# Designs tried in a protein design run: designed miniproteins, single chains, continued (2). Part 103

Each design is a single chain, and the fold is of that chain. pLDDT is the mean over its residues in the fold that is shown.

## One batch from the design tools (miniprotein)

Design m7791
Fold by ESMFold2-Fast:
Structure m7791 (fold): chain A 63 residues (1-63)
Amino acid sequence: VAASQAAQQIGTLPGVGPREMQLAAKAGLEGKSQEEIAELLAKQPGVDEETAKKAAEIVKKAQ
């Protein structure tokens, strides 16, 4: 698995910038569930629930 591939996929999602990508990656490394990561991202400005879920899936697949 390549972290760069996950970063590329997340970077294509609307409203997800470097800050949100780092937040999701850190939460994944801390062992948070896909649902917990999605909730964290959905609380960020400009990130909708569908985008947050997709980003969480990408992060968890990368690990």
Scores: mean pLDDT 72

Design m7792
Fold by ESMFold2-Fast:
Structure m7792 (fold): chain A 73 residues (1-73)
Amino acid sequence: SEAEKAYAEGVARYSAGDYKGAVEAFKKAIEADPNFYEAYLALAEAARKAGDEKLAAEYQAKGVALGGGAGAR
């Protein structure tokens, strides 16, 4: 899928140390599939590595809200 291709691009950029480029690719993955839980978490981690703590906190919260509640009993 388009979302999976963008996510793979983000992972490749992250592995290369291009954290800002990784954020852009993960945003594209989320645009293609707004329910792509893993892309929100990956974007948050890439944002932290890029030094953008506000963006990291925002997408961590969005990802948890999207996939959150799994295992909370």
Scores: mean pLDDT 81

Design m7793
Fold by ESMFold2-Fast:
Structure m7793 (fold): chain A 74 residues (1-74)
Amino acid sequence: SEAAKRAAFLEALKERIRAVVEEGRAAGLSRAEIESRVNRLLAEGFAEAAAQGLAIPNSDAIAVANFAQDLVDE
């Protein structure tokens, strides 16, 4: 199902975002540098979804962006 593929993709993207945030913090990176890396990962992730023909609804894209911002703001 496309819905199942979309859900799996978004969960995998959230895990990649969490890993980037934790790795950045462990490395002593600034919040701004971590945010930059997370924004790059979001752009790359959505480009990958589009290249695979996977339609990500705007509401799901916003939800993932908010998840990423909440992690960076911790």
Scores: mean pLDDT 87

Design m7794
Fold by ESMFold2-Fast:
Order: structure tokens, then sequence, then C-alpha cells
Structure m7794 (fold): chain A 66 residues (1-66)
């Protein structure tokens, strides 16, 4: 499901940051993938929401572990 795919992307980003291996390029690729998946299933508004939520997650995780 979309929710499971988005959760998998979130978990990958969290692990990357928590392990000190944050890559802006890889994070951008994961954000793009999430936006495309959400857009394909629920349209462009859902894609923008998915992008925003992942950017927020990155900011919060970097504050905690960066």
Amino acid sequence: SLNEELRKIEDEIREMIRNGKYSEKEAEELIKKAEELATKEKGPTAGRVARHELKKLIEEELKKYG
C-alpha cells in the first residue's frame, strides 16, 4: 500500500540520519520517490503533502541526531 511504501522511505531516512550517514542526494531521491508514489495513487496534492512531511521528518531527525 502507499502507506507501507511511505513508511519504508521514512525508515530509510531515519536510519541514514541516526547512523551519521546522511546524504542530501539520497534524501532528495527518496523524497522524489515518495512524491511520485503519492501523486500516482492520489494525485498531485497528495504528492506535495508526502514531500512536505518527509522534509519535516528530515529537519526533526537532524535536530535530534545531527
Scores: mean pLDDT 85

Design m7795
Fold by ESMFold2-Fast:
Structure m7795 (fold): chain A 61 residues (1-61)
Amino acid sequence: SLADLPLSVKKIVGDVIHDNLDASPEEVAKKVRDALIRAGVPPSKAEEIAKKVEEILTRES
């Protein structure tokens, strides 16, 4: 679940997902990772969040 993340991180994740509804889970996850790193999230944490997003979107597809 992504519910326990800080609001700023959730907003970035949500914005990327919403802007990329037609993209593959892998593409969305990459964009989430890149957006979080750009916003100052450590690469290891950004990768962890991106992996969770990919898993959620793959399950929903």
Scores: mean pLDDT 79

Design m7796
Fold by ESMFold2-Fast:
Structure m7796 (fold): chain A 56 residues (1-56)
Amino acid sequence: SEIDALIASAEAAAARLPGEAGEIVRETLERLRAARTVEEARAAYAEGVGRLAALG
């Protein structure tokens, strides 16, 4: 499913990124796992991407 694909992407990123970036990705992953709909999962993923972009 689309939610499973987003979770897999976030899990791969969490394994690779250390420190603050890794914490942002792990938090996003928890939100993805809690998502009940594809729309909620997309919103959580987009927020996580925005937070990583803002990190520098």
Scores: mean pLDDT 81

Design m7797
Fold by ESMFold2-Fast:
Formats: C-alpha cells, sequence, structure tokens
Structure m7797 (fold): chain A 75 residues (1-75)
C-alpha cells in the first residue's frame, strides 16, 4: 500500500505541470471533500477504540485520493 501510494503520488507530480487550472482546482476540491469524509470515519473508529479499523480507513482514503487525482490528471 505505502509503495503504491508513493508511485501514484509520483505519477501525479509528473503530470501536475501539464494540468489545466480547472483540472488542478477540481482535484483540490474533490480531495478536500474526501479528506473531510475520511477524517470523520477515522474519528468514529478511534472513538470506538478500533485503531486497526481507523488505520484501514485512512489507508483506503489515501488510496482513493491518489486514484481520484490521477484519473482527473489523465482525463
Amino acid sequence: MVKELRELAERIEELWPSLSEEQKREIEERLRKLEEETKKKVEEALAAGDEEEARKILEEGLREAAELALAIAES
């Protein structure tokens, strides 16, 4: 997972200079919304005492964020 996230981030960084201002704004807006949703789920899991679930939610959220950004960058 961590290695895959790094590879996705590197790909996004390579594409970033070629993105339009609209694509950059769309990525930032969608990532912010996803971050807020993920944060709520992580806080709920931590409140339940489930650190392992919180970690899985965070990891999945980071993966979704990277995949979303890459999809917009490649579209």
Scores: mean pLDDT 77

Design m7798
Fold by ESMFold2-Fast:
Structure m7798 (fold): chain A 60 residues (1-60)
Amino acid sequence: SMDEQIRASAQRVAEKLGLSPEQEAELAAALDAGEDAIRAFLRKQGVSDAEIDEILAELR
């Protein structure tokens, strides 16, 4: 399901970035909301725009 894909993607990115379970849940919500929300969340975590573009490409 889409929810399962979102959770799996959020877990993978959270492990890569060392996010807490609460931050992983926020990332999952951003993944459901779309690209602008994902970009906003990752910028708040201090991820560079170049790294955000790489993460978004991986989330395809």
Scores: mean pLDDT 81

Design m7799
Fold by ESMFold2-Fast:
Structure m7799 (fold): chain A 109 residues (1-109)
Amino acid sequence: MKELAERYKKRAEQAIENAEKWIKLFEDYVKNESLEKAKQAIRKASYYVGLAMEYALAALTLDESYAPLVQKAFDLRKKLNDLVEKYPEFKEEAEKGFQEGIEQARAEL
């Protein structure tokens, strides 16, 4: 059980790091009016947020000490929601990425 929780923690941390990188790229692409790259970046960012949330929740289910990891993943979800509210033209792409991330994590859990 400890080894499984640690595996899910590492997967969540990696997904969080990837989500943060793609969020930064999305903001840069929007600023530079690179719409197609921005669509790809928000989809990837949303995918990693969904992946991070599912793995963090799986880790929490095995070990309550991972509550801060879950909070960090949910903070990224809130940041994504704020970005989509600011740039509603990317809402559908973000929603697709997020759902793909959740489905991928659930298939691997």
Scores: mean pLDDT 88

Design m7800
Fold by ESMFold2-Fast:
Structure m7800 (fold): chain A 66 residues (1-66)
Amino acid sequence: KKEEAEKLLEKGIQALKEGNYDEAIRYFQKALELDPENRKAWAYLGVAYLEKGETEKADEYFAKAN
């Protein structure tokens, strides 16, 4: 479960680095389905939405990360 979530995080981070924000969001959401307490996944969801210019949604996810 958590190990699979970490693999999804790695794929999401790679998508972020490539500028594929929608793909990154999809991977981070799947990681959270497997591990809802994963603060790193919440933080990266915030980053992806911030890069898309959705600041309100980004702030919401950053709040969930901490």
Scores: mean pLDDT 83

Design m7802
Fold by ESMFold2-Fast:
Structure m7802 (fold): chain A 62 residues (1-62)
Amino acid sequence: SEEIYRLTIAQSDLDEALKLIEEAKKNGVSRETLLQAIEEMRKKGTPEADIEELEAKVDELY
C-alpha cells in the first residue's frame, strides 16, 4: 500500500504519520499491516513516545 510506504518514510513527522494511519484504515489496510509498519519505524529510530502515539491511534481505529 502507498500509505504504508509513506508511513515508513514519515518517521520525522508525527502529524503526517497519524493522518496516514487514518487513511490506511479508510482504505481497508489491516491492523496487523499497520502494526508491522510502525515496528519498522521503531527499528529506524522513531522516538518511543511517537511510536506510542501511533500505536494508540491504531487501537482507537480498530
Scores: mean pLDDT 75

Design m7803
Fold by ESMFold2-Fast:
Structure m7803 (fold): chain A 66 residues (1-66)
Amino acid sequence: GARVAALRAAWEAAATPEQRAVAREIADKLNEIGDIIDEALEKAREATGGKPSLEEVLRALKEASA
């Protein structure tokens, strides 16, 4: 989400046009991965009443990756 957007902006600002194109592709992929992580963490939080253990977080991430 917001963290990936900040990385994207930083890479675009510092890059040549060639690097900027690559940075956009990477940022788009990282944003997709970040959304998957955020969804998995939200589901773990809901399932545990807001207190997920590290094992519950790992389980949710593994399920999101499958």
Scores: mean pLDDT 67

Design m7804
Fold by ESMFold2-Fast:
Structure m7804 (fold): chain A 70 residues (1-70)
Amino acid sequence: SGEEEAIEVLTEALQKVGLSEEEAREIAERAVELLKQGKGKEAFELLQKHGVPPEEAERALLQAYLLLQA
């Protein structure tokens, strides 16, 4: 599903900054929930809190958003 693909995109971005798959997935699921609520800024801030650089966070969130709309 688009939601599962969105979670995977954000999980990969979080793993690249050193989080375990389990930790990354929990944060990714929260970020996807925020996107579904129209809280993109809060999702962006969540990713940055966990070490994702701003440009990568914007790119990953845009990809996740598009997957949720498909």
Scores: mean pLDDT 89

Design m7805
Fold by ESMFold2-Fast:
Structure m7805 (fold): chain A 56 residues (1-56)
Amino acid sequence: LEEELKKLIEKLEEAGKTKEAELARRLLDSLPELDESLKKAKLKELIKKLEKLLKE
């Protein structure tokens, strides 16, 4: 999940969506502070949102 999110962030940056990529990186960096279940749920939700942003 983290590796999938990192790949999506890179694709967002390549697509010129730098603000979305920056916000996603900051959220990913803060995730270690959450419990394991919440971290997994947040990662899945963010991945879905970023995939939608990549589909123009």
Scores: mean pLDDT 73

Design m7806
Fold by ESMFold2-Fast:
Structure m7806 (fold): chain A 62 residues (1-62)
Amino acid sequence: SLAARNERVMAVASPRTAAVLRLEQEGGMNLSQAEIAKRLGLSQATVSAARREAERVAEEVL
């Protein structure tokens, strides 16, 4: 499941990537990169980088 994947990724990923994943999980697929960036006080590029790290970690762990 997405929740189980995200829990494993958050255990390994950077705190920033974990924060992005947590917000995505809570907001479902309704949160855009721009909305996540706004809520966390980050740039969209940083959110994009966090998502890329999450996908890489998920691919390696799961």
Scores: mean pLDDT 75

Design m7807
Fold by ESMFold2-Fast:
Structure m7807 (fold): chain A 98 residues (1-98)
Amino acid sequence: MELSRRERYEKARKELVEFLKKQGAPDELIEHFEKLFDEAYRALEEAGLTDEQFDRFIAGLKGLATQAVSDLKDGTPLEEVKERLEQGVRALLRHLLS
């Protein structure tokens, strides 16, 4: 079955959520990730997402998820992790759209 770009995004999003759950991320952080990922994907889709931009986007999301888990394990407060994640997604979007 050939997946659309949206379906490939949804699959990657689901895999990242499962990664976060396995790492013990709280539900509040997972919900925040899902919201930010959906908003970021929508912005890229509206801007005419290329395959290269899609690949960079997914790689960037994986990096941000990994960093958030690392920050939590290092004792960073949840609210600061959420703020860093928002800044990271914003930076990723600016990089991909420039």
Scores: mean pLDDT 82

Design m7808
Fold by ESMFold2-Fast:
Structure m7808 (fold): chain A 82 residues (1-82)
Amino acid sequence: MSPEEAREEALRLVEEMDRLVEETKEKEKDPKVRLSAEVLLGMAKISLGVGIATKDYEFALEMVRKQLERLKTLLETGDPNA
C-alpha cells in the first residue's frame, strides 16, 4: 500500500467511526458507553494526526483500525469495561 493509499484509507475509517459514534449518541442510553465511543473516536483522530505530522501513514492506519475494532466491540457488547 502506498503512503497516499494508507492515508486515504485511514481517513475513510475515521469517517466510518464518526458515523457510528453519531448513531450511538442518538440510540444509546448509557452515558458511559457514549463517552467510551467518543474517546475511541478521539484516539483514532489523534493517531491520524500523529501519522500525518510524522508522515507515518501506515502507523496511522494501523492505530485507526485498532480503535475501530474496539468501537465495534463496545457497540456489540454494550459494556465499556469489556
Scores: mean pLDDT 82

Design m7809
Fold by ESMFold2-Fast:
Structure m7809 (fold): chain A 86 residues (1-86)
Amino acid sequence: MEAERRRREEEERERLEKTRQEAEKILADTVNLLAENGAKLSNETIRAITQMLAEAAQAISRDPEEGLKLAQQTKDELEKAIKAAE
C-alpha cells in the first residue's frame, strides 16, 4: 500500500519527465517545420527562430517547465511567420 507522500513524489517526478519529453518533441517538430518552410522565410526570421531553439534546448536541461514554455513560444512564432509569408 502506497503512502500519500510517496504518491505525490512519484507524480511530481512523472510530471517533470513528461514535461521534458513534450518540450523535446516540440523542439524536434519545430526544427522539421523550419526545414520544410525555410525557403518562405527571411534570413532574419530564420536566425531569430534558430536562436530561440537554442535557448529553449538549454532551458529544458535546467527547468523542464520553462523549457516547455520556450519551446511552445518558438513553435508559435515560427507558425506565425509561416502564415505571414503566405
Scores: mean pLDDT 80

Design m7810
Fold by ESMFold2-Fast:
Structure m7810 (fold): chain A 66 residues (1-66)
Amino acid sequence: SVSEVARELVEEILQAVKDGASEEEVERLMEEALRTLRELGLSDVEIAAFRHEVERAVREVKEELE
């Protein structure tokens, strides 16, 4: 399902952050994730919500690592 794909993409981005990926690599993964979700038929509103939730989760992970 689209929800399962979205969850997997979130986990991939968060794992990259935990593994010490650069800001450029994290941004690349985000852009690829947003492209994949658009291809699966998500609306602009759903894409914006996904970006917001991932950015929030990335901040939480970085705070825990610092």
Scores: mean pLDDT 83

Design m7811
Fold by ESMFold2-Fast:
Structure m7811 (fold): chain A 74 residues (1-74)
Amino acid sequence: MLTAGDVGAAFAALGPYATAAQAAEALGVSDATGRAVVAGFYAAGAGTGPTVAYGPLAAEAAKGGTVPAAVPPI
């Protein structure tokens, strides 16, 4: 079973252009499984631990309650 750490490490290696398909390739799983694992990693990281904040995944994290760090509002 893949963990949030496995997905996070794959996205850290791929950088800010990482997609679910690229993560699937890096993890050695099918595109469908890669999408499901990425969604699971996002859910596990929302509001608590590590969050996938790379490109499109950063926007998805923001929608789910974990907002990517920006310049703090004053």
Scores: mean pLDDT 49

Design m7812
Fold by ESMFold2-Fast:
Structure m7812 (fold): chain A 98 residues (1-98)
Amino acid sequence: NELIIELGKIRQEALETGDLVGGYRRMAELFEKAGRLELAELYREAADLLEQLDELLKNNADPSVIEEVQKRLSEVMKAINDAILDEMLKTLEELKNK
């Protein structure tokens, strides 16, 4: 439950401050400490893409460039969801093999 509690704190702080990028970076650090290196990398990529998107929006960048970054962010978010699902399935298989 330590991991879940810390994730909850990070999420709450991000919502209170509006610092979603910082929230994702802290999630990446937490997953790295938990030994979930793939999830840590994906959350770092999501944070980088969110930061890039924020800068593009503030600078009124070309809509095509914004769309490319949004598409990449969607791909990374899908990879995060897939990685979480794979971890859940692996846990279920390990329980069956005991």
Scores: mean pLDDT 77

Design m7813
Fold by ESMFold2-Fast:
Structure m7813 (fold): chain A 59 residues (1-59)
Amino acid sequence: PEELLKKGLEAYEKGDYKEAARYFTQAAVEWADRGDLEKAREYGRLAVEAFQKYIEKKK
């Protein structure tokens, strides 16, 4: 999950919000699978924020 978070942050820094949202979503799922629901929720929120920026930039 940490590797996916790093890739998501790198994509976000480059303005690739679609890829950032994808990586954050995958990281959230992996944390949930490990039973860490707090981190899963946190990374899920990051995915939503990245997706919102992607949608706003596209419009």
Scores: mean pLDDT 79

Design m7814
Fold by ESMFold2-Fast:
Structure m7814 (fold): chain A 55 residues (1-55)
Amino acid sequence: SVEELRKQALEMAILALEAGIDEKTVIKLLMESMGLSEEEARKIVAEAKEILKKK
């Protein structure tokens, strides 16, 4: 489902950012591995950054 894909993308973005991978690379990874558009990938990465900021 779309919700499952979004959840997986968000989890991947969080893990990649925590591992020190830069935002631009994470966006490209989401586009390549999950077929997300650049706009969708950027939105997921922005959400991941906000989650990490609140820790």
Scores: mean pLDDT 83

Design m7815
Fold by ESMFold2-Fast:
Formats: C-alpha cells, sequence, structure tokens
Structure m7815 (fold): chain A 110 residues (1-110)
C-alpha cells in the first residue's frame, strides 16, 4: 500500500540519520522501497562490501520496525522495540525517536 511505503521511507530516513549511514546506502534502500526491489537487487548496485552490509542492516531494521508498528499487542510491540534497540546498540534518546516514529506509523496503518 502507499501508506506502508511512506512509513517504510520514514523509518529508513530516521535509521540512516541515527546510525549515520552513507547517503548512497539510504538512496538505494529508498529506491528499493519505492520499486519493491529485493535485497539482492539492491546489493548488486553497491560496489563496496561494507555498503552492502549496511544496506542489509538498514533493510532488516525497516522490516522489524514495520512488524513492531503492525503489532496489536502492546507487550509484544515493546519486546520487538527492545530487541531492535539492543541489536542496533541504540542510546536511550535514539530509541525514544524510533518509538515515537513507530507510534505515528501505527496511527497511519490503522
Amino acid sequence: SAVEKEVKLRFAELLAKILKLPEKVLELIKEGIRNELSLLEIVKKLDSPAHALLASILREAVEKLMEAAKEKNEEEREKKLKEIETWLSLKPEQAEELRKAVEEAKEKLE
């Protein structure tokens, strides 16, 4: 859906800002969201193995945030958010920004 693509784009931009990812990685993930590209198609467009790894991390993080935003059980949603926070080694302030984005996404997806 158009709304799901908008939410994924917002998550990608926020994550790239928080994690200080290269612009090329963000641009290709955003293109992948818009055109529904596979991770393999995205990775093939990257010349650097390091950028390919970062693209894989960003894509997986966006998918995990979408799962959290679609989770109707509050306890399970909080658990998913804590798992993402731990996996990405986020500071409390960064985790709060992601939680706010997930709450906004939940409202748009309902």
Scores: mean pLDDT 87

Design m7816
Fold by ESMFold2-Fast:
Structure m7816 (fold): chain A 62 residues (1-62)
Amino acid sequence: IEQAKNDDKTILVPKSEAAKELVTKNGLADKILNKSSFANDEVYQKTVEAIKKAGYKIVEIN
């Protein structure tokens, strides 16, 4: 979470409701990438790869 506050190119992936609440309460809701918003796991993986190629960092939060 600290990395996301200091870096405009950091994307956060909450893996639980508690993690999503924590990210939102810290004012980082705009940096959330929800896995459940994707049609399937393949689309999610391709999106993650594209984001990394664009220079963004992806941090998973449990």
Scores: mean pLDDT 69

Design m7817
Fold by ESMFold2-Fast:
Structure m7817 (fold): chain A 74 residues (1-74)
Amino acid sequence: MAKAAAASFEAHALEAVEQGDAETLRALARALRSLGLDRAAEYALQAADAVEQGDIERGKEYARQAARALEEEL
């Protein structure tokens, strides 16, 4: 199930990055942290920061790293 959860998270995070929605990325990070998934949460916050700076490509990179960390931590 870790792979399915990571894929679902990645899809939502990438959509938020493409929409410039840093608030959704921060909400995802808060949810991950509440589950003890601190590495995935940190990457999600970095994606939010990249989006706020207008760096969509870097935001996508961090979103993918967050999904990978989520899969590894589950």
Scores: mean pLDDT 82

Design m7818
Fold by ESMFold2-Fast:
Structure m7818 (fold): chain A 83 residues (1-83)
Amino acid sequence: SALETLERLALELGVADEAQMRAARAFVEDLLKQGVSGKEFREKLKETTEIPDKLRGAVYYIYAKTKAGEEIKEEALEELIRR
């Protein structure tokens, strides 16, 4: 899954630990289940302290692409983490 790919990349690049990745996964899954708007997702993402700033772009990308039914590419996730 895209969240599993994000976890592998984030851990390899040292931008998050396993607890932070668990929080990121729960955050995305919970808000997808709630069906919140992209605006609401961005507002909630800015308020969370459990997800590192370097992951915020990649987390939003996964949310937006999943909601749109679009493919999530590993190279796009890596670029967003490295920004």
Scores: mean pLDDT 85

Design m7819
Fold by ESMFold2-Fast:
Structure m7819 (fold): chain A 60 residues (1-60)
Amino acid sequence: MSKEEYRKMGENAEAAGKAFAAAGQNVMAAHYYREAAISYEKAGDLEKAKEAEAKAQEAA
C-alpha cells in the first residue's frame, strides 16, 4: 500500500472510532483509534498516530 492509502485508512478508522465513542462503545472506539494510529504511523504521520493512540487510551 502507498502512504496515501494508509492515510485514508487512518482517516476512516478515526471516523469509526469517533462514531463508536459517541455511541458509548468504548471498547470498539479504542480498537478503531488504535487501527488509526497504526495506519497513520505507516503513512509517516507520527503526530496523527500519537493523537489517535492517546484517544485509544482515553476510550479504553
Scores: mean pLDDT 82

Design m7820
Fold by ESMFold2-Fast:
Structure m7820 (fold): chain A 65 residues (1-65)
Amino acid sequence: KTDEIVERASLLGTEAVGRLGELPPGAAEALLRTMQAAARGDVESAEEFLRRFEEEVERALEEAR
């Protein structure tokens, strides 16, 4: 459901900002795309953009170590 996607994206985004200070541009774009897809009820696109957001955040956190 889109509600679950939005919740996951919001929690991950909050944690990433807390650890990195700000979202990298790629992560910020993926988050925006996730929220836009979820708002229009496009579960497939929202899940795809959420995966990209998760990958971008994970990469940034690993590189910041």
Scores: mean pLDDT 80

Design m7821
Fold by ESMFold2-Fast:
Structure m7821 (fold): chain A 88 residues (1-88)
Amino acid sequence: MSPIDEAVWKLLDRNGDGKVPKDLLEKIKEYLDFDGDGTVTREEFKAFVERVRNLQPLPEKVLEKADLDGDGKINVRELVELFSRLTS
C-alpha cells in the first residue's frame, strides 16, 4: 500500500477496525454522485472529505490518487474500487 493509500485509509477508517464501513461507502456514493452520472469532481470529493474532517484540507496528493483518469473527474465506481483496495 502506498503512503497516499494509507492517508486515504486513515481518513475514512473512523471505527479503527481495519475496514472502511460499508455504510460510509454507500454515503460516499449517495453524497458525491451529485450529477447522478456516476462521476464526481475533485472539488466535490474534497468538500466531502473536508466536511468529514471538521473542514480540514485534503492534501492534493490524495485528490490526484482518487482521480484515476487525471481528467479532474472521479468516477464513483473507481473511487469505491480504490477504497475496496485499501480495505484488502
Scores: mean pLDDT 55

Design m7822
Fold by ESMFold2-Fast:
Structure m7822 (fold): chain A 57 residues (1-57)
Amino acid sequence: SEEEMQKLKDEIEKLLLKAYFEGKITPEEARALGARVRAAKTLEELKEILEEAKKLL
């Protein structure tokens, strides 16, 4: 659902911001991952991005 996708996008964006402020990723990496999150059209795609973001922490 759109609500489930938005919640996952918000969660991933929070993790990416945390990783960026902790110096775990570059500005370029943060921008690229953020673009992938915004472009994602399925829950499966968002879950894959979430797992990648978790590995950064």
Scores: mean pLDDT 82

Design m7823
Fold by ESMFold2-Fast:
Structure m7823 (fold): chain A 63 residues (1-63)
Amino acid sequence: DEEIRELLERGLELSSKLVAKAVELVVARKEGDEEKAAELEKEIEELQKEIDEIDRRLAELKA
């Protein structure tokens, strides 16, 4: 229960960060800031990998 709760909280935190970065990416692309867009794309990719790991751990704990 506690571990599942901690993973869910971490997942929500990372998901919120991903959404914020995705919005920043859309703005950077619209402004033509290619350097910032490339940096944000890398950050989003990293966050997505962390979220995927949490989702996998949650699936294992709920089995």
Scores: mean pLDDT 84

Design m7824
Fold by ESMFold2-Fast:
Structure m7824 (fold): chain A 85 residues (1-85)
Amino acid sequence: ATKKINELMLKAEKEAEELKKKGEKYFKEKKYEEAEKKYKEAIEIVEKTLKEILKIAGKENPYTKWLKKKLKELEENIKKVEKAK
């Protein structure tokens, strides 16, 4: 279980962070629609990973807390995009 959770976390962290960075780049370029799309793609990855880890672990743990924090950060990024439109 722990090895599977670590694998899921490493993959999700890498993919979500790359999408977040692309979204931030588009936001700086005033490409708000593209920025929002990248943040939404990152949210989807984090949400899927959170659900899978909760199924494996059956309870809250440091990984699920990190994923929930990451979701809030990405949701705030989308909120900034909506305000900038």
Scores: mean pLDDT 82

Design m7825
Fold by ESMFold2-Fast:
Structure m7825 (fold): chain A 77 residues (1-77)
Amino acid sequence: SEEVRRRREEFRERLRERLEREKPRALELLREVDELIEEGRIEEALELARERADESPFFAMIAGIAKSLLEQKKKKE
């Protein structure tokens, strides 16, 4: 769905802009998760985000956002 894809992209872009200013390493995690989601490797993306969440509070935030986006995408599609 175009609507689901737009919403996902919108959230990621907004988060990237924020993280570029605050934590570059968290942005790297977001990029990796983003790429996995686009490849359709949803479970792998969620697992990666969860594993990295234990390394930093900012990674935990990314994992939470990624999980929300993944679950919403799966439910919608």
Scores: mean pLDDT 69

Design m7826
Fold by ESMFold2-Fast:
Structure m7826 (fold): chain A 62 residues (1-62)
Amino acid sequence: SRRLELEAEAALALMRASIAKRLGDEEGVRESVEELRRLAREAREAGDEELAAEIEAAAEAL
């Protein structure tokens, strides 16, 4: 399902952000935040406002 795909992509982006943060890779963190924001927009376009809000909150916490 679209929701499952977006959840999986968001989980991978968060994992990459955590690794980049540990390594001091500021560019990697920025790219992961951008990917999360893209995924949140796609969730909204799919009609999933709750998932979009969760993904945006995760991006803001980075």
Scores: mean pLDDT 86

Design m7827
Fold by ESMFold2-Fast:
Structure m7827 (fold): chain A 65 residues (1-65)
Amino acid sequence: MEKAKELFDQAIEAIRRGDREAALKIISELYKLGAITPEQARELVEALARGDYDRALEILEKIKK
């Protein structure tokens, strides 16, 4: 779906910007749409909580493809 793709791009941009709050909000929206699994959502939240933005980007880019 177009909306899911746009949200993935917005999440990646927020993380690249260092905006953890915006990234978490967008990840929550992706989860509500069913675009990511509960396991993927958990890994993303944990990576962002640790400040591991490189890992969060890796996960999002892998899911998007």
Scores: mean pLDDT 81

Design m7828
Fold by ESMFold2-Fast:
Structure m7828 (fold): chain A 74 residues (1-74)
Amino acid sequence: MEKKEEEERRRKEEEEKRRENARALAEGGLYSALAAGVSIEEATKKLVEAAEKAGDKVTAEAVREVGEELLKEE
């Protein structure tokens, strides 16, 4: 019956969309901080702390991932 499959599909779509939104917020925040002269390491730390304080673990994880990617560019 479709009800369980619809719930699982919605959950996956919501999780994917939440991750995409979190990554977009992380990129925007990090690039804004870099444009303001803040280092990637400091920007990542501050944004992670702000997201964790807000209880948004998904955004905190996205900030860590994007920050690590920017640090690994060379």
Scores: mean pLDDT 76

